# Designs tried in a protein design run: designed miniproteins, single chains, continued (3). Part 2

Each design is a single chain, and the fold is of that chain. pLDDT is the mean over its residues in the fold that is shown.

## One batch from the design tools (miniprotein)

Design m8037
Fold by ESMFold2-Fast:
Structure m8037 (fold): chain A 78 residues (1-78)
Amino acid sequence: SDVEKLEKVVEEEIKRLKEALANGDVEKVKEIIKRFEELLKYLESILDKLSPEDQKKVEKIMEKIKKALKEAKEWLAS
């Protein structure tokens, strides 16, 4: 499903973010932050159009993105 593909893409991008953080790659971290913020805006815009089951799955994906963004922004502030 599209939701399963989204989850996989987000998990792969979070792994890329963790690698960028470990390598001190500030430019890559900022790029991923921007992409995740754009993705969150998109997901929020479509959330009410989804089935209740898919809405729950997308909300969990959004929580993972929000957590990753918080960790990345805290790292940049350090």
Scores: mean pLDDT 88

Design m8038
Fold by ESMFold2-Fast:
Structure m8038 (fold): chain A 84 residues (1-84)
Amino acid sequence: IEELAKLTESKDPEVAFEAARKLAQLQTVEAVEALAKLTKSKDPVTREAAMYALLSLTGSKNEEAREKALELKKSKDGEARLAA
């Protein structure tokens, strides 16, 4: 998870997006928390990739991961419907 989180900090949007997608595929609470941390990054590419991945987890088949993703989405300033 930490290794994938580091890849989302890449300046290459394709690499960042792919790493965030892989975190989302894990469908675990730890992956949701890692993505939530990345949505607060100062790097706009990292924030965007993490937000897209977090949104995909709101439809996760893992109930715990889905609930955690929805809760974290609500905690953001403003409406967290679209990637920043």
Scores: mean pLDDT 68

Design m8039
Fold by ESMFold2-Fast:
Structure m8039 (fold): chain A 80 residues (1-80)
Amino acid sequence: SVEEKIEELLEKIREKGEQLIEALKNRDFEKAFKLADEIHRLKEEVLELARRNNLDTEPYEKKIEEIENEIEEKIEKVQE
């Protein structure tokens, strides 16, 4: 289903977020920038897929925000 595809994309955002944190720990800034860009594109893909299939985007926007907040918190801890 479309909802299952969106959940798969949300999981990919989480996976890319963990890879981003690892790249930052390793000071691989080129990889980190690439991963940040990939995350941005996946977020847009989730919202477009929801819109095109007449799904409410608000629950997915909130899930994306939660994932982004988790990634940001972990990044802050790595930079400390």
Scores: mean pLDDT 86

Design m8040
Fold by ESMFold2-Fast:
Structure m8040 (fold): chain A 95 residues (1-95)
Amino acid sequence: SAEELELEQAIEAYKKALELDPKDRAAWKGLIDAYIKLRRYDEALKVLKQFKEACPEDTNFLTTQYQGLIAACRQVGDTDTLELAEKELEKLLAE
């Protein structure tokens, strides 16, 4: 659909923005949200892990983004990504 094409184009634009500024929180959020809207939850989870490596001090932002992914997975019944995201959030909160 046109919306899916626009989300794919947004993903490429956010990836390019992050190549120029790997601490651009708006670009990270946009990339995560786009993958969630496309129901590519595995890709959203990978992006969250990449964000932690790039911005390890931004625990509040990362926690909020994991909670968003978990809520989305729960709403559609993606139990595999849900379990992985919950495990990563538990590790983050134990640090």
Scores: mean pLDDT 89

Design m8041
Fold by ESMFold2-Fast:
Structure m8041 (fold): chain A 76 residues (1-76)
Amino acid sequence: AQELADMVERMAKLIAERLGLEVESIEVTVDGRRVHVKITFKDGSVLELDVYVASDDPVAAAFIVATALRQELLRR
């Protein structure tokens, strides 16, 4: 669980930085197959995302979450 949360946090930070978004904080919580990501930006805006991951592999799960997060950030 911790290794998945750490991977998702690192990926979220890289994706946001690549999109030119200034991040204040990132919080990741893992509850079974649900991953909750909360990003607070320096402009005061907040993005919250809940992702269901159908994989028990942490790398595959992190990739699923990163893909969903990138789509939400691009929709902004």
Scores: mean pLDDT 79

Design m8042
Fold by ESMFold2-Fast:
Structure m8042 (fold): chain A 66 residues (1-66)
Amino acid sequence: KEEKLELIRRAIRETEDEEERLALQYYLDYEISGSSLEELARVAGISVSTIRRYIKKGREIFEKLK
């Protein structure tokens, strides 16, 4: 749990691509909060579809790195 969150934070620090960093950040927020996609979208001010795409991309990037 905590190890996974630290690895995601490390991936965020190591990526140089802004879109990949943003995707990893939303993935981290999802993993930390355990909140619904609806709540995360509301807090971020974007659509549920957009937050879902970012979380999916962030997870894929993280899995590729590890």
Scores: mean pLDDT 77

Design m8043
Fold by ESMFold2-Fast:
Structure m8043 (fold): chain A 84 residues (1-84)
Amino acid sequence: MSEEQIKKTLRGAIKTAGSKDPFEREVGISMLAMTLSVMLLEEDPESLRKSLRAAEAVLPEAKKTDPEVGKLIEEAIEKLRKKL
């Protein structure tokens, strides 16, 4: 998957997680958690670097959307860095 495709997937999940509808918010958080989990299962260093760059790029938007959403991205960034 390209870095841009990862960014699009993360932004979509972040937007849904920021929904005013409680059900959509739950779906968005679940989508985000699943996407981050898949990124963390990568073993190839180049794939891990792409995931890290994508997560770092969307972090400011995540924090503006919801502090909890921002925290999920920050925790994933820390774990990705430790795998490199």
Scores: mean pLDDT 84

Design m8044
Fold by ESMFold2-Fast:
Structure m8044 (fold): chain A 70 residues (1-70)
Amino acid sequence: MIDENEIQLAMYQMSRSVMEISIKNSKNPSEKEKKALDLYQESTDLAKKGDFAGADKKAAEASKIVKELM
C-alpha cells in the first residue's frame, strides 16, 4: 500500500507550478523548459489516475531536464 501517494502527488503539482510560473515569466522559454513542464504535467495526470509507476517515471525524466537547466 502506498502511504505517501498524497505527498507524491503534491510534490509533482508543486514542481509543475514552479516550472509553469518560470515559463510564464519568460517570453522565450526553451524547448527543454517546455519539455520539463509537459513531463511534470503528465506525471501529475498519471498520479491522479492512480498510475503512480508511470507518474514516477515521468517526474524522474522531468527532474533530469531541470538539472540540465541549472
Scores: mean pLDDT 72

Design m8045
Fold by ESMFold2-Fast:
Structure m8045 (fold): chain A 77 residues (1-77)
Amino acid sequence: MKEKYIEALEKIFEKRREKLKEVNGSIPEDYEKAMEKELETLKKIIENSPEDEQKRIVERLARAEGITEEELKKLLG
């Protein structure tokens, strides 16, 4: 169950990387490092949160990245 939201979080960050490459042609090294730190921090938050809060965090991040509810549902399985 915890694994599902962590997997979704990782896929959201993969989509973020894809968008950055599309817009800029490449991802600057500083952005890569910042994203890795952000992902690590969010994984720790999710691991320490109840399932309802894990879902809320993932949904909020997906929305911020322009991922639709339908896309998020596919990411969650």
Scores: mean pLDDT 77

Design m8046
Fold by ESMFold2-Fast:
Structure m8046 (fold): chain A 75 residues (1-75)
Amino acid sequence: MEIAEKAIKEVEEIAQRLLEGKISIEDATKEAVKIMKETVKKLVAEGREDEALETQKKIVEIMTEAVSEALKKKE
């Protein structure tokens, strides 16, 4: 629970920085993928595979929305 909550919060902070123009789409995506991989690895190692899958889905949803909004601003 704490591992997943921390990862989601970190990705939300990356999404916010992307929306504020403080980080590029490419760099934001790389950092979010890194957090996702490490979080999934930790949860799977603890036998929490269902939580790992749900956390991955939430991270992908957050980043997809943030990237979509950032692309609209790049016109």
Scores: mean pLDDT 82

Design m8047
Fold by ESMFold2-Fast:
Formats: structure tokens, sequence, C-alpha cells
Structure m8047 (fold): chain A 70 residues (1-70)
């Protein structure tokens, strides 16, 4: 997978999971923003494709957990 494909897949998975959990459109927009920031950080840090995939998965999982706890 390219970094762009990893990002697209992560955003699609985040959106689907958050909708299934009953999050608002605003919370989903916040979640997407966090994943986009994480992607920017990964690119600036010159992460490999494998590191980007793990980092974005962690960002997705932590974002969902954080929004559920708040």
Amino acid sequence: MTPEQILEKTLAQLTAEMRALGFSDLDIDIGEGVVLIAYGVAKVANMSDEEIEKFLKQARDQTIAGLQAG
C-alpha cells in the first residue's frame, strides 16, 4: 500500500466504526481531523509505509476510545 492508500483506508474504517458506534457528524469530523494530523506527523517524521500504517491505526483506535470516554 502507498501512504495515500493507507490514509484513505484508515479514514474509511474510522468513519464506518464511528457511525456504527452512534457518534455525531461533528465527532466523526473531529476523528478525521486527528487522523489527518497524524498522517502529516508521520510524513514529516519520514516514516516507512509499515510505520505509517501502524501509526494511523493507533491514532484511529486512540481517537475512538478518547471520544467514547469524553
Scores: mean pLDDT 85

Design m8048
Fold by ESMFold2-Fast:
Structure m8048 (fold): chain A 76 residues (1-76)
Amino acid sequence: SDIEIDILKSFLRMQLTIEGRTDFGDKLLSLLDQLRNTPDPAEQQRLIDEINKLLEENNASPNIRKIVNEIISLIE
């Protein structure tokens, strides 16, 4: 649901701030918003791949990865 996604996005913003990860946090949140608004399955997969690459290249913590995966699962 939209409310659950918004709650998880708030937790993600909080976690990014706690960990000092504003270096990629804005890009991550932008990609998640693009994913949420994308009806095309092929474009959804491209955005998920881009999100996963961003998390890997920035060595995102298990906590950040967990919240992102929960958001993605609610969008799919």
Scores: mean pLDDT 87

Design m8049
Fold by ESMFold2-Fast:
Structure m8049 (fold): chain A 108 residues (1-108)
Amino acid sequence: MEEREQTIKEIADNLRAIGVEYDIDLAIEEAKKGSLEVAKELAQMILEGRDPEEIVAFLEEKGLPKAAEYARQALAGLRDLTDPANVERVRAYIEEKLKELQKEIEKE
């Protein structure tokens, strides 16, 4: 059954997309320990497609090594996604997180 290998690859890519969304959530939550503005900047940098090394260095310079670790994992997973629909799904997820962060900042 040739279809079995294709199904396994599709399942693996879908699970990778879920893992990327989870790592994004963890990176944002750790970045919030610095400030809401740092978490917002992280989300913006990822959406703008900025260099992963630049994003990680930004978080490390802010004294947020756990945020940097989760961001590194999320960016590696995002790069390894093979289905364009999963890439678009993850980008939409980050856009919604950015909106939530902006709303939180406006309340302060």
Scores: mean pLDDT 84

Design m8050
Fold by ESMFold2-Fast:
Structure m8050 (fold): chain A 81 residues (1-81)
Amino acid sequence: DTLSPWELLEKVQELLKEAVEEGKLSKEEADTFLSQIHTMIHLGESLDEIKARANELLDGIEEKNPAAKKYIDKIKAVLDS
């Protein structure tokens, strides 16, 4: 079972929602991340390019929100599966 880019985005969105609900990440930061990934999928970028960009964005989010690290690590694990 290889996840499609849209199925991958859905799993990532659920983890970001949990981080926002626990007060570890702002809704605006989560929405910005999801919007960028959604745009890449819509433009037909490769799964490897989407994963690489997602990891770069997650690194930036973690630097600003160290308390979100456990959620960022879970999201990175989903991207690596």
Scores: mean pLDDT 83

Design m8051
Fold by ESMFold2-Fast:
Structure m8051 (fold): chain A 93 residues (1-93)
Amino acid sequence: MKKEIEKLLEEALKEGKISEEVKEFLLIQAEHNGWSLEEVKSALEEIINSEDPKKDFAKAKVLYVEIKGGSEEEREKAIKEAKEAGAEDSIVG
């Protein structure tokens, strides 16, 4: 799993679709939260199609936790990470 996710993100980086910061963030989140390859693909596509990828990725992550039926603690963690990414004004339920 991890190697396939790493290859997917490395290819997107080489194509100029994402930044190194976004690649690292997605790798860390996928590993720590146990994301599947399909979940990483969905998050990556959302970022690529965004006008502000860093901010919108943070929003998408919060929504993803809500949609997946994550715990309150998982949502709080996603919100904290989104604030650190500069998406503070956009973090509402």
Scores: mean pLDDT 64

Design m8052
Fold by ESMFold2-Fast:
Structure m8052 (fold): chain A 68 residues (1-68)
Amino acid sequence: DRIAEQIEMELAHRYSEELASASPEERLALAKRVAPEIAERRYGVPAERVVVSVETRDGVARLVIRLA
């Protein structure tokens, strides 16, 4: 979970401009491509363990990264 939070923060930080200009579908596609790469290269977590989803809470859609 700590690694999942770190990946989520790194994605949001490094791709802030791309995420801000992207549609919800584009954001999800970007996260699905980049999050497994960050997990594998920086944290040694197999890409297969990375699950990317969209969670809606209080009317706000957010990308959520979890490790299976």
Scores: mean pLDDT 77

Design m8053
Fold by ESMFold2-Fast:
Structure m8053 (fold): chain A 87 residues (1-87)
Amino acid sequence: SEAEQAYQAFIQALRALDAEAAWEHLETLRRLANSTPPNQEAQVQLGKALRLLTLASGRVVLSDEEAREALRGLTPEGVAAALKAVE
C-alpha cells in the first residue's frame, strides 16, 4: 500500500540520516492518516513511524517542531537501536 511504502521510505531516510526525506515521508503518512474517510492502515503506519522517531531521537515528539528537531538530531547509533527495538 502507499502507507506501507511511505513507512519503508521513512526507515530508509532514517538509515541515511536524511532529515528532509524522512520529514517528507512522515508528512505523506500524516496526509494519508488524516484522509476522509479515515485510513486505518495509514494511522497504524504513522504511529509506527512516530514511535520509531521517538526511540531513535530519545526526544518527545508531540508537535511538528519537535519532530523536525528530533530528525535533525539523529545519530547512526540511535537509529540502529530504535530499528532493533521494533523488530
Scores: mean pLDDT 83

Design m8054
Fold by ESMFold2-Fast:
Structure m8054 (fold): chain A 60 residues (1-60)
Amino acid sequence: MVDRNRAINDDMGKYGQQLDDQVQQIGKTGTKDDYDAAAKKAGEARTKKSQEAGDKIRSL
């Protein structure tokens, strides 16, 4: 897999990066508690986005 496939996945990755960036920001300036909570929420949000993309391929 190369840049061609990555271009398509980049759209999903951008959303994941936004969430990941939020977690990293909290990890840098927040507490361990905030980081853990943010990381979990970000993971769930990323999973949701990925699932939604797959669902749209099958059925909206």
Scores: mean pLDDT 68

Design m8055
Fold by ESMFold2-Fast:
Structure m8055 (fold): chain A 89 residues (1-89)
Amino acid sequence: SKEAILEQVKEVEKKMDDLIKKSEDPQIVKELQNSKERIQELVAEFEKAVSAGDEKKEAIYMFSLLTEFGEVFLLERKMEKKKADKSKS
């Protein structure tokens, strides 16, 4: 549903902000900022599709959003592994 995907967007954006705060790597910060911008554009297109009753476009943009959420999740996991591989804090 529209409500469920928009709530997921909020959770992902909060996670991205937390990752940006934890990362001192400018490259990771830039990648997260770029992903955040793409998510906002996809949300706008998703909402347009829902308003138009275009079920095909709604599904396409929903899966695109889920793909972007997956990329953020993979970045988080990569950061966690990198931190775990450090022998000293």
Scores: mean pLDDT 80

Design m8056
Fold by ESMFold2-Fast:
Structure m8056 (fold): chain A 98 residues (1-98)
Amino acid sequence: MSKVEIILERIEEGEKLFPGATFSDEEVIDLLKSLGLSEEQARAIVEAVREAYGEPEGELSMATVNKLVAAVNRLKNGEEIELLPPELAARLEAIFRA
């Protein structure tokens, strides 16, 4: 099973069974790397998202991770990000293109 499939299953199960379930920064970095990003890009994205949503260092909410995965998949397909605030979307696009 891929890391992406495991995290998507956890999102579906977590919304039903564990409202408020979180992912560590390292889990999200590993997920983004599995989607084809470098470690540097993944860390920069996690920091930008944490700042924008005001989430604590070391944990990201399941809802935030779900939006982030969708946004990265859209960027990989050359599509516009529609799920994030415009300023955060612009930061993610800049990091992804670097």
Scores: mean pLDDT 68

Design m8057
Fold by ESMFold2-Fast:
Structure m8057 (fold): chain A 74 residues (1-74)
Amino acid sequence: SRLSPEEALQLLLEVARKTLELAEKGELDIDTAMAQLESIRRQVERLAPELPPELAARVRAELDRIYAELKALG
């Protein structure tokens, strides 16, 4: 069955967090991690119109934090 937009958003956020974790451990190169995060950002923006604005804002803020931490590693 199809995931709800909220469930899809939470899964994308979990994948973003795992991407950062793998990069921090040296198990994923930073360029690949950054490319994956950009793909996740695009998917979040496609879902954003179907979501409560406050939930979309919280996930965008968390993705911005993850992006900043990835940039600090490189």
Scores: mean pLDDT 85

Design m8058
Fold by ESMFold2-Fast:
Structure m8058 (fold): chain A 96 residues (1-96)
Amino acid sequence: MNSNKAVSMASASRLELGIGEYERAEALAKKAIELGKENPEVQALGYIVLGEVYKAQGNLEKAREYYEKAYELALSSKTKEGKELAEKARKKLEEL
């Protein structure tokens, strides 16, 4: 029930990030994680976006932490979408 809203919040977070509104981007990414708590793929997407927000602010330590959380959650889903998200999180970790 909350998955579509969580995905929308993650997308909104990336839009705010793209225009430099880091505080709004962080809040939206955190809301996506909360709304997606019953769905590890949606939660992983939220953590990827939260990592992107912290990376943009120069906080590489927190970016790494959130990308690692995203990777673990994405792998736990054992779905094709989960494998794709895990690969994205892994690449984000390599880019740090």
Scores: mean pLDDT 85

Design m8059
Fold by ESMFold2-Fast:
Structure m8059 (fold): chain A 61 residues (1-61)
Amino acid sequence: MREEVLELGRRLAELVPERDRPAVLETARRIADQPVITSQDVARLVGTVLRAIGDEIDEEL
């Protein structure tokens, strides 16, 4: 699970702008360092990615 979260974070980081990659990787690392990993932690990681992608594609004012 811990290694899977780090790998997921690494793959998701490739989908975001370079400036946002450290935030995605740091979120994955922090989750991986927890003694228990929950579905909410995975949702937080995905949320970080969606926020970064949204910044790039949001052309609506």
Scores: mean pLDDT 72

Design m8060
Fold by ESMFold2-Fast:
Structure m8060 (fold): chain A 110 residues (1-110)
Amino acid sequence: LESFKRSVEKNIEVLRELGAPEDLIQDVQRYADLRIKKIAAKRKEALSLDPEEKKKVESKIIAEEIADNLFLIGINIELELARQGRPQAARDLELMREDIKRRIEELEKE
């Protein structure tokens, strides 16, 4: 979780340096905050499980943190490529912007 938080902070800093739209930066921050809270809640719930089930939950959490980090890194990659004038990267970035908004809506419905 701590390494994920640092990774998020670094990704947001890079987005700002690359001149990302403020709404995209806000969406990335909101998504990360919601994911951090959800992971923390899952870890707290896992404390009541037996050791075998706890290990399974911890492994799933690690996989989710890796997937979340890769998604955020992907946004930075597509933004940089779009800045270089790659039309496909600009399209992929717009799809990722729609995807992050949907993910936020789903997390907020909890």
Scores: mean pLDDT 84

Design m8061
Fold by ESMFold2-Fast:
Structure m8061 (fold): chain A 96 residues (1-96)
Amino acid sequence: SAYKEAVEAMRRALELEVELARNPSLPAEVKEELAREAQELFRKALELLGLDPSVFDEASIERHLATEPDEAKREAVREMLRLIEEAGREIAAIKA
C-alpha cells in the first residue's frame, strides 16, 4: 500500500541521517549527496501520506494525526513518528 511505501521511505531517510551522524569526517560532497537523498525520501513519505512537505514538523504531523479519520493512515503516521523518535535517540547516543 502507499502507506507502507511512505513508512519505508521514512525508514530509509532516517537510516541515511544516522549514517551521516556516524561518519562526520565524510567529504563535504558525499555528505551533501546523502543529505539530499534523505530530504527526497522525507518528501516522498509525506506526499504518499497526502501531507504537504513544506509544513513538515512533528507538531504539525501530530495535529494532523489527531483529526485524521483514516485508521490505516493514522497507523502509518504513528509508525513514522516512532521511527523519527528512535533515530533521534540513536543520533544523540552516537554524538555523546
Scores: mean pLDDT 79

Design m8062
Fold by ESMFold2-Fast:
Structure m8062 (fold): chain A 85 residues (1-85)
Amino acid sequence: SLQDKAIELTKKYLKKAKELGAEVAAAALDSLLLALEQNKLTKEGLQNIIEGLRDEAKKREEEGDYVSARILLELAKDLEELLKE
């Protein structure tokens, strides 16, 4: 399902964030994973998540946290590809 794929992608990037020591990305993705596991995912909800990840990535770049920004943008891109399926 769309929800199962979104959860799997979020877990993948959460693992990467933890391995790279990207603490801000890891915290954001832990919160996202919990929300995805507790709530029914709609296409509109997924679009809102993608926009939120991109907004957070911009804030991370402004603070000089390029590693967190990159991880959040890569997840956003992969989630956007799910909307095309």
Scores: mean pLDDT 89

Design m8063
Fold by ESMFold2-Fast:
Structure m8063 (fold): chain A 96 residues (1-96)
Amino acid sequence: SLPPPARPATVTPAQEAEYRAAAAEAILRERREIEGLPELDEEELEEALEEALELLREAEEQARKDGTTELFRGALVVAAELVVGPERARELAARR
């Protein structure tokens, strides 16, 4: 079924956690490809993921205003799973 409208925050905690973790990894990967940055260390990757989560909040807010929140969420989750893999995305979601 279709998710509820973007205006109210009506998502399950599990879905939101997976979305944020997957989107953070997708943002990190996109940055690496665009900027041609060197590969990050594991600790630096975790710090960068936390920073990416803040950027994700802004991107989510923009998508909410544009009414593309569902598309943005779905695309990012799928893209991040292809990059990181579902297990890693779940681990990142568990960190909160």
Scores: mean pLDDT 55

Design m8064
Fold by ESMFold2-Fast:
Structure m8064 (fold): chain A 73 residues (1-73)
Amino acid sequence: MVTPKELEEYKKKNPDAKTLYIGPVPSNIDPDGYLIKKAKELGFEKIVHYGPPPHPGIIETAKELGIEFVNVP
């Protein structure tokens, strides 16, 4: 599971990264889009999610923050 702390560590190791690649996020996880908000704070511009669509709140938060969200089933 990708946590905010893991995102911070990833960005620290990859400071020029603008795209975040994440595995399946369960549909009941992060309905408030906290993960997306943290990604925006760390400078990510695009998120590629692999698996079934995550909670709609995550997708809506990405749109609100201007982050490109791509779901790859």
Scores: mean pLDDT 71

Design m8065
Fold by ESMFold2-Fast:
Structure m8065 (fold): chain A 96 residues (1-96)
Amino acid sequence: AWEEYVEVGKEVREHVREAREAIAQLLADPATRPYALKAMEENQKASDALRAGNFEEAAKHYEKAADILEASGTPAGQRAAEAFRKIAEIVKKKAE
């Protein structure tokens, strides 16, 4: 469980960086801040699921974060959404 979590963390590290940078841009803008905060809430739920070894549940929360960020209609939101969808794909493969 912990070893699997660490391995997943290594695989998603680059995409997590991309998502974090894009979310920082969304947080800086009052118009997009609510989208970033809601997505961060889903990201926290995904992280909690990963720590519990529930990769399928984690992937669902990453996908939900992506949907929220995409709904912002911004280039930064789209980049963050793409990163979260890639994270969800990697995590789903780990569930297999």
Scores: mean pLDDT 80

Design m8066
Fold by ESMFold2-Fast:
Structure m8066 (fold): chain A 70 residues (1-70)
Amino acid sequence: MEKTIVVSLVKEEDGKTYHVTVLTFDKNGDITVEESTMTVEEAEAYIASLPGEKTVEKHSERHTLVTVKQ
């Protein structure tokens, strides 16, 4: 399916966990939102598991956006 996934990673104050927000934009323009918490290792594994072209944008020391185009 043609879709774009945007993963927002906000590092918690402990520096070891992320608050993860996953936005999925489908070809019809519908948006789904999923939120979770992950360790740094879990978040890296999750992003690596997603198929498609990945663009990483660092907004701050604690906020990173990863865009995945499928």
Scores: mean pLDDT 80

Design m8067
Fold by ESMFold2-Fast:
Structure m8067 (fold): chain A 79 residues (1-79)
Amino acid sequence: AARLAELQARLAEARALKDLLLRVIELMNVKNQPPPQEYVDKLLALGIPPGREPLLRALAEAEAAEARAGAELAALLAA
């Protein structure tokens, strides 16, 4: 029971981080606009500086975390 809740929380956290990163990347790289300071502050609190390479690296890590949590959740539900 606790493991299911933990995996669901990890999946939700990974998705939320991915969504934030995609929004910041879209603003900076597609729309050529500065991201809102609250987004920058939230990412800095997570150790992610605003820059193309760090943002893309963090996005890849968030996508990998989502995939891992999703796979573990699927395995748990199949057990």
Scores: mean pLDDT 81

Design m8068
Fold by ESMFold2-Fast:
Structure m8068 (fold): chain A 88 residues (1-88)
Amino acid sequence: KIVPIDVDPETAQKIIDKFKERLKKAKNLDEILDVFESLTPEEKAIVLQYLDENPEVKEAAKRLAEKLGRPSLEHSIETLLMAYKELL
């Protein structure tokens, strides 16, 4: 369950931009998860809120979950991260 956090747009964007650059360099799912797990709890919350508020990421995650034959995975952190990586 993603809880909205009160963070200013500039601080959130800076964290997202750094995460995006690291994620672009990830070559497989294990590396994608390593990038996410290297974040602080606060940075993880900011990233998850950003992904949850992004309609393109949600649509990509839904399609990825359907492609994997597991519709229940559309809201998993793993599926959201993989979907976001595909949009980069």
Scores: mean pLDDT 76

Design m8069
Fold by ESMFold2-Fast:
Structure m8069 (fold): chain A 77 residues (1-77)
Amino acid sequence: SPLEEKLRQLYAELGAAVKRLDETHSEEDRQRVLALARQIQELSIQYMEAQGVPQDQLAEAQALMEQELAALEAWLA
């Protein structure tokens, strides 16, 4: 599906961005990693909705992803 292809592309870009951040330790590369992680989470929720995941489970997934993003932001600070 187009959404699966986009997710695969974003994961590849995230891998490259993480490698770049590891080399540079720059704030710009840190922000790039965080921006890609946010995009992946947003599309993952859309993918789950398209698969018919129930609203209660979708809300739980959204909450978990928000916690994971906050942990990533703290880890990269």
Scores: mean pLDDT 86

Design m8070
Fold by ESMFold2-Fast:
Structure m8070 (fold): chain A 111 residues (1-111)
Amino acid sequence: SVLDLLRQLRDILEEIKKILREAVASTDPAEQRALRDKALEMLDKAIEIARQVLEQTTDPELKALLERIIENLEVAKRLVAAGTPEAFRDALTQVENVIAAVDELIARLEA
């Protein structure tokens, strides 16, 4: 269901958040590269799930919210790819904002 996909998306975003926090805290360049690569893989998965939800959505307001979620995930992906501590912090903020938007979308669909 759409709700099951959104809950799966939320779980993946929480894991990305943890990885990005580890990347920000790391002083080891090899560890930072490994965490970056893992976050990129998981962001691709998150974008795929968000696109699947968008394809199943007919409500114009919910479509607009999902399109914004996808756009913000693409921004987060570009920031993570840059691989700097500043970019990891900016990506973390983007992911936190996307989690809030996904939570709003889940709440609207459960009402």
Scores: mean pLDDT 89

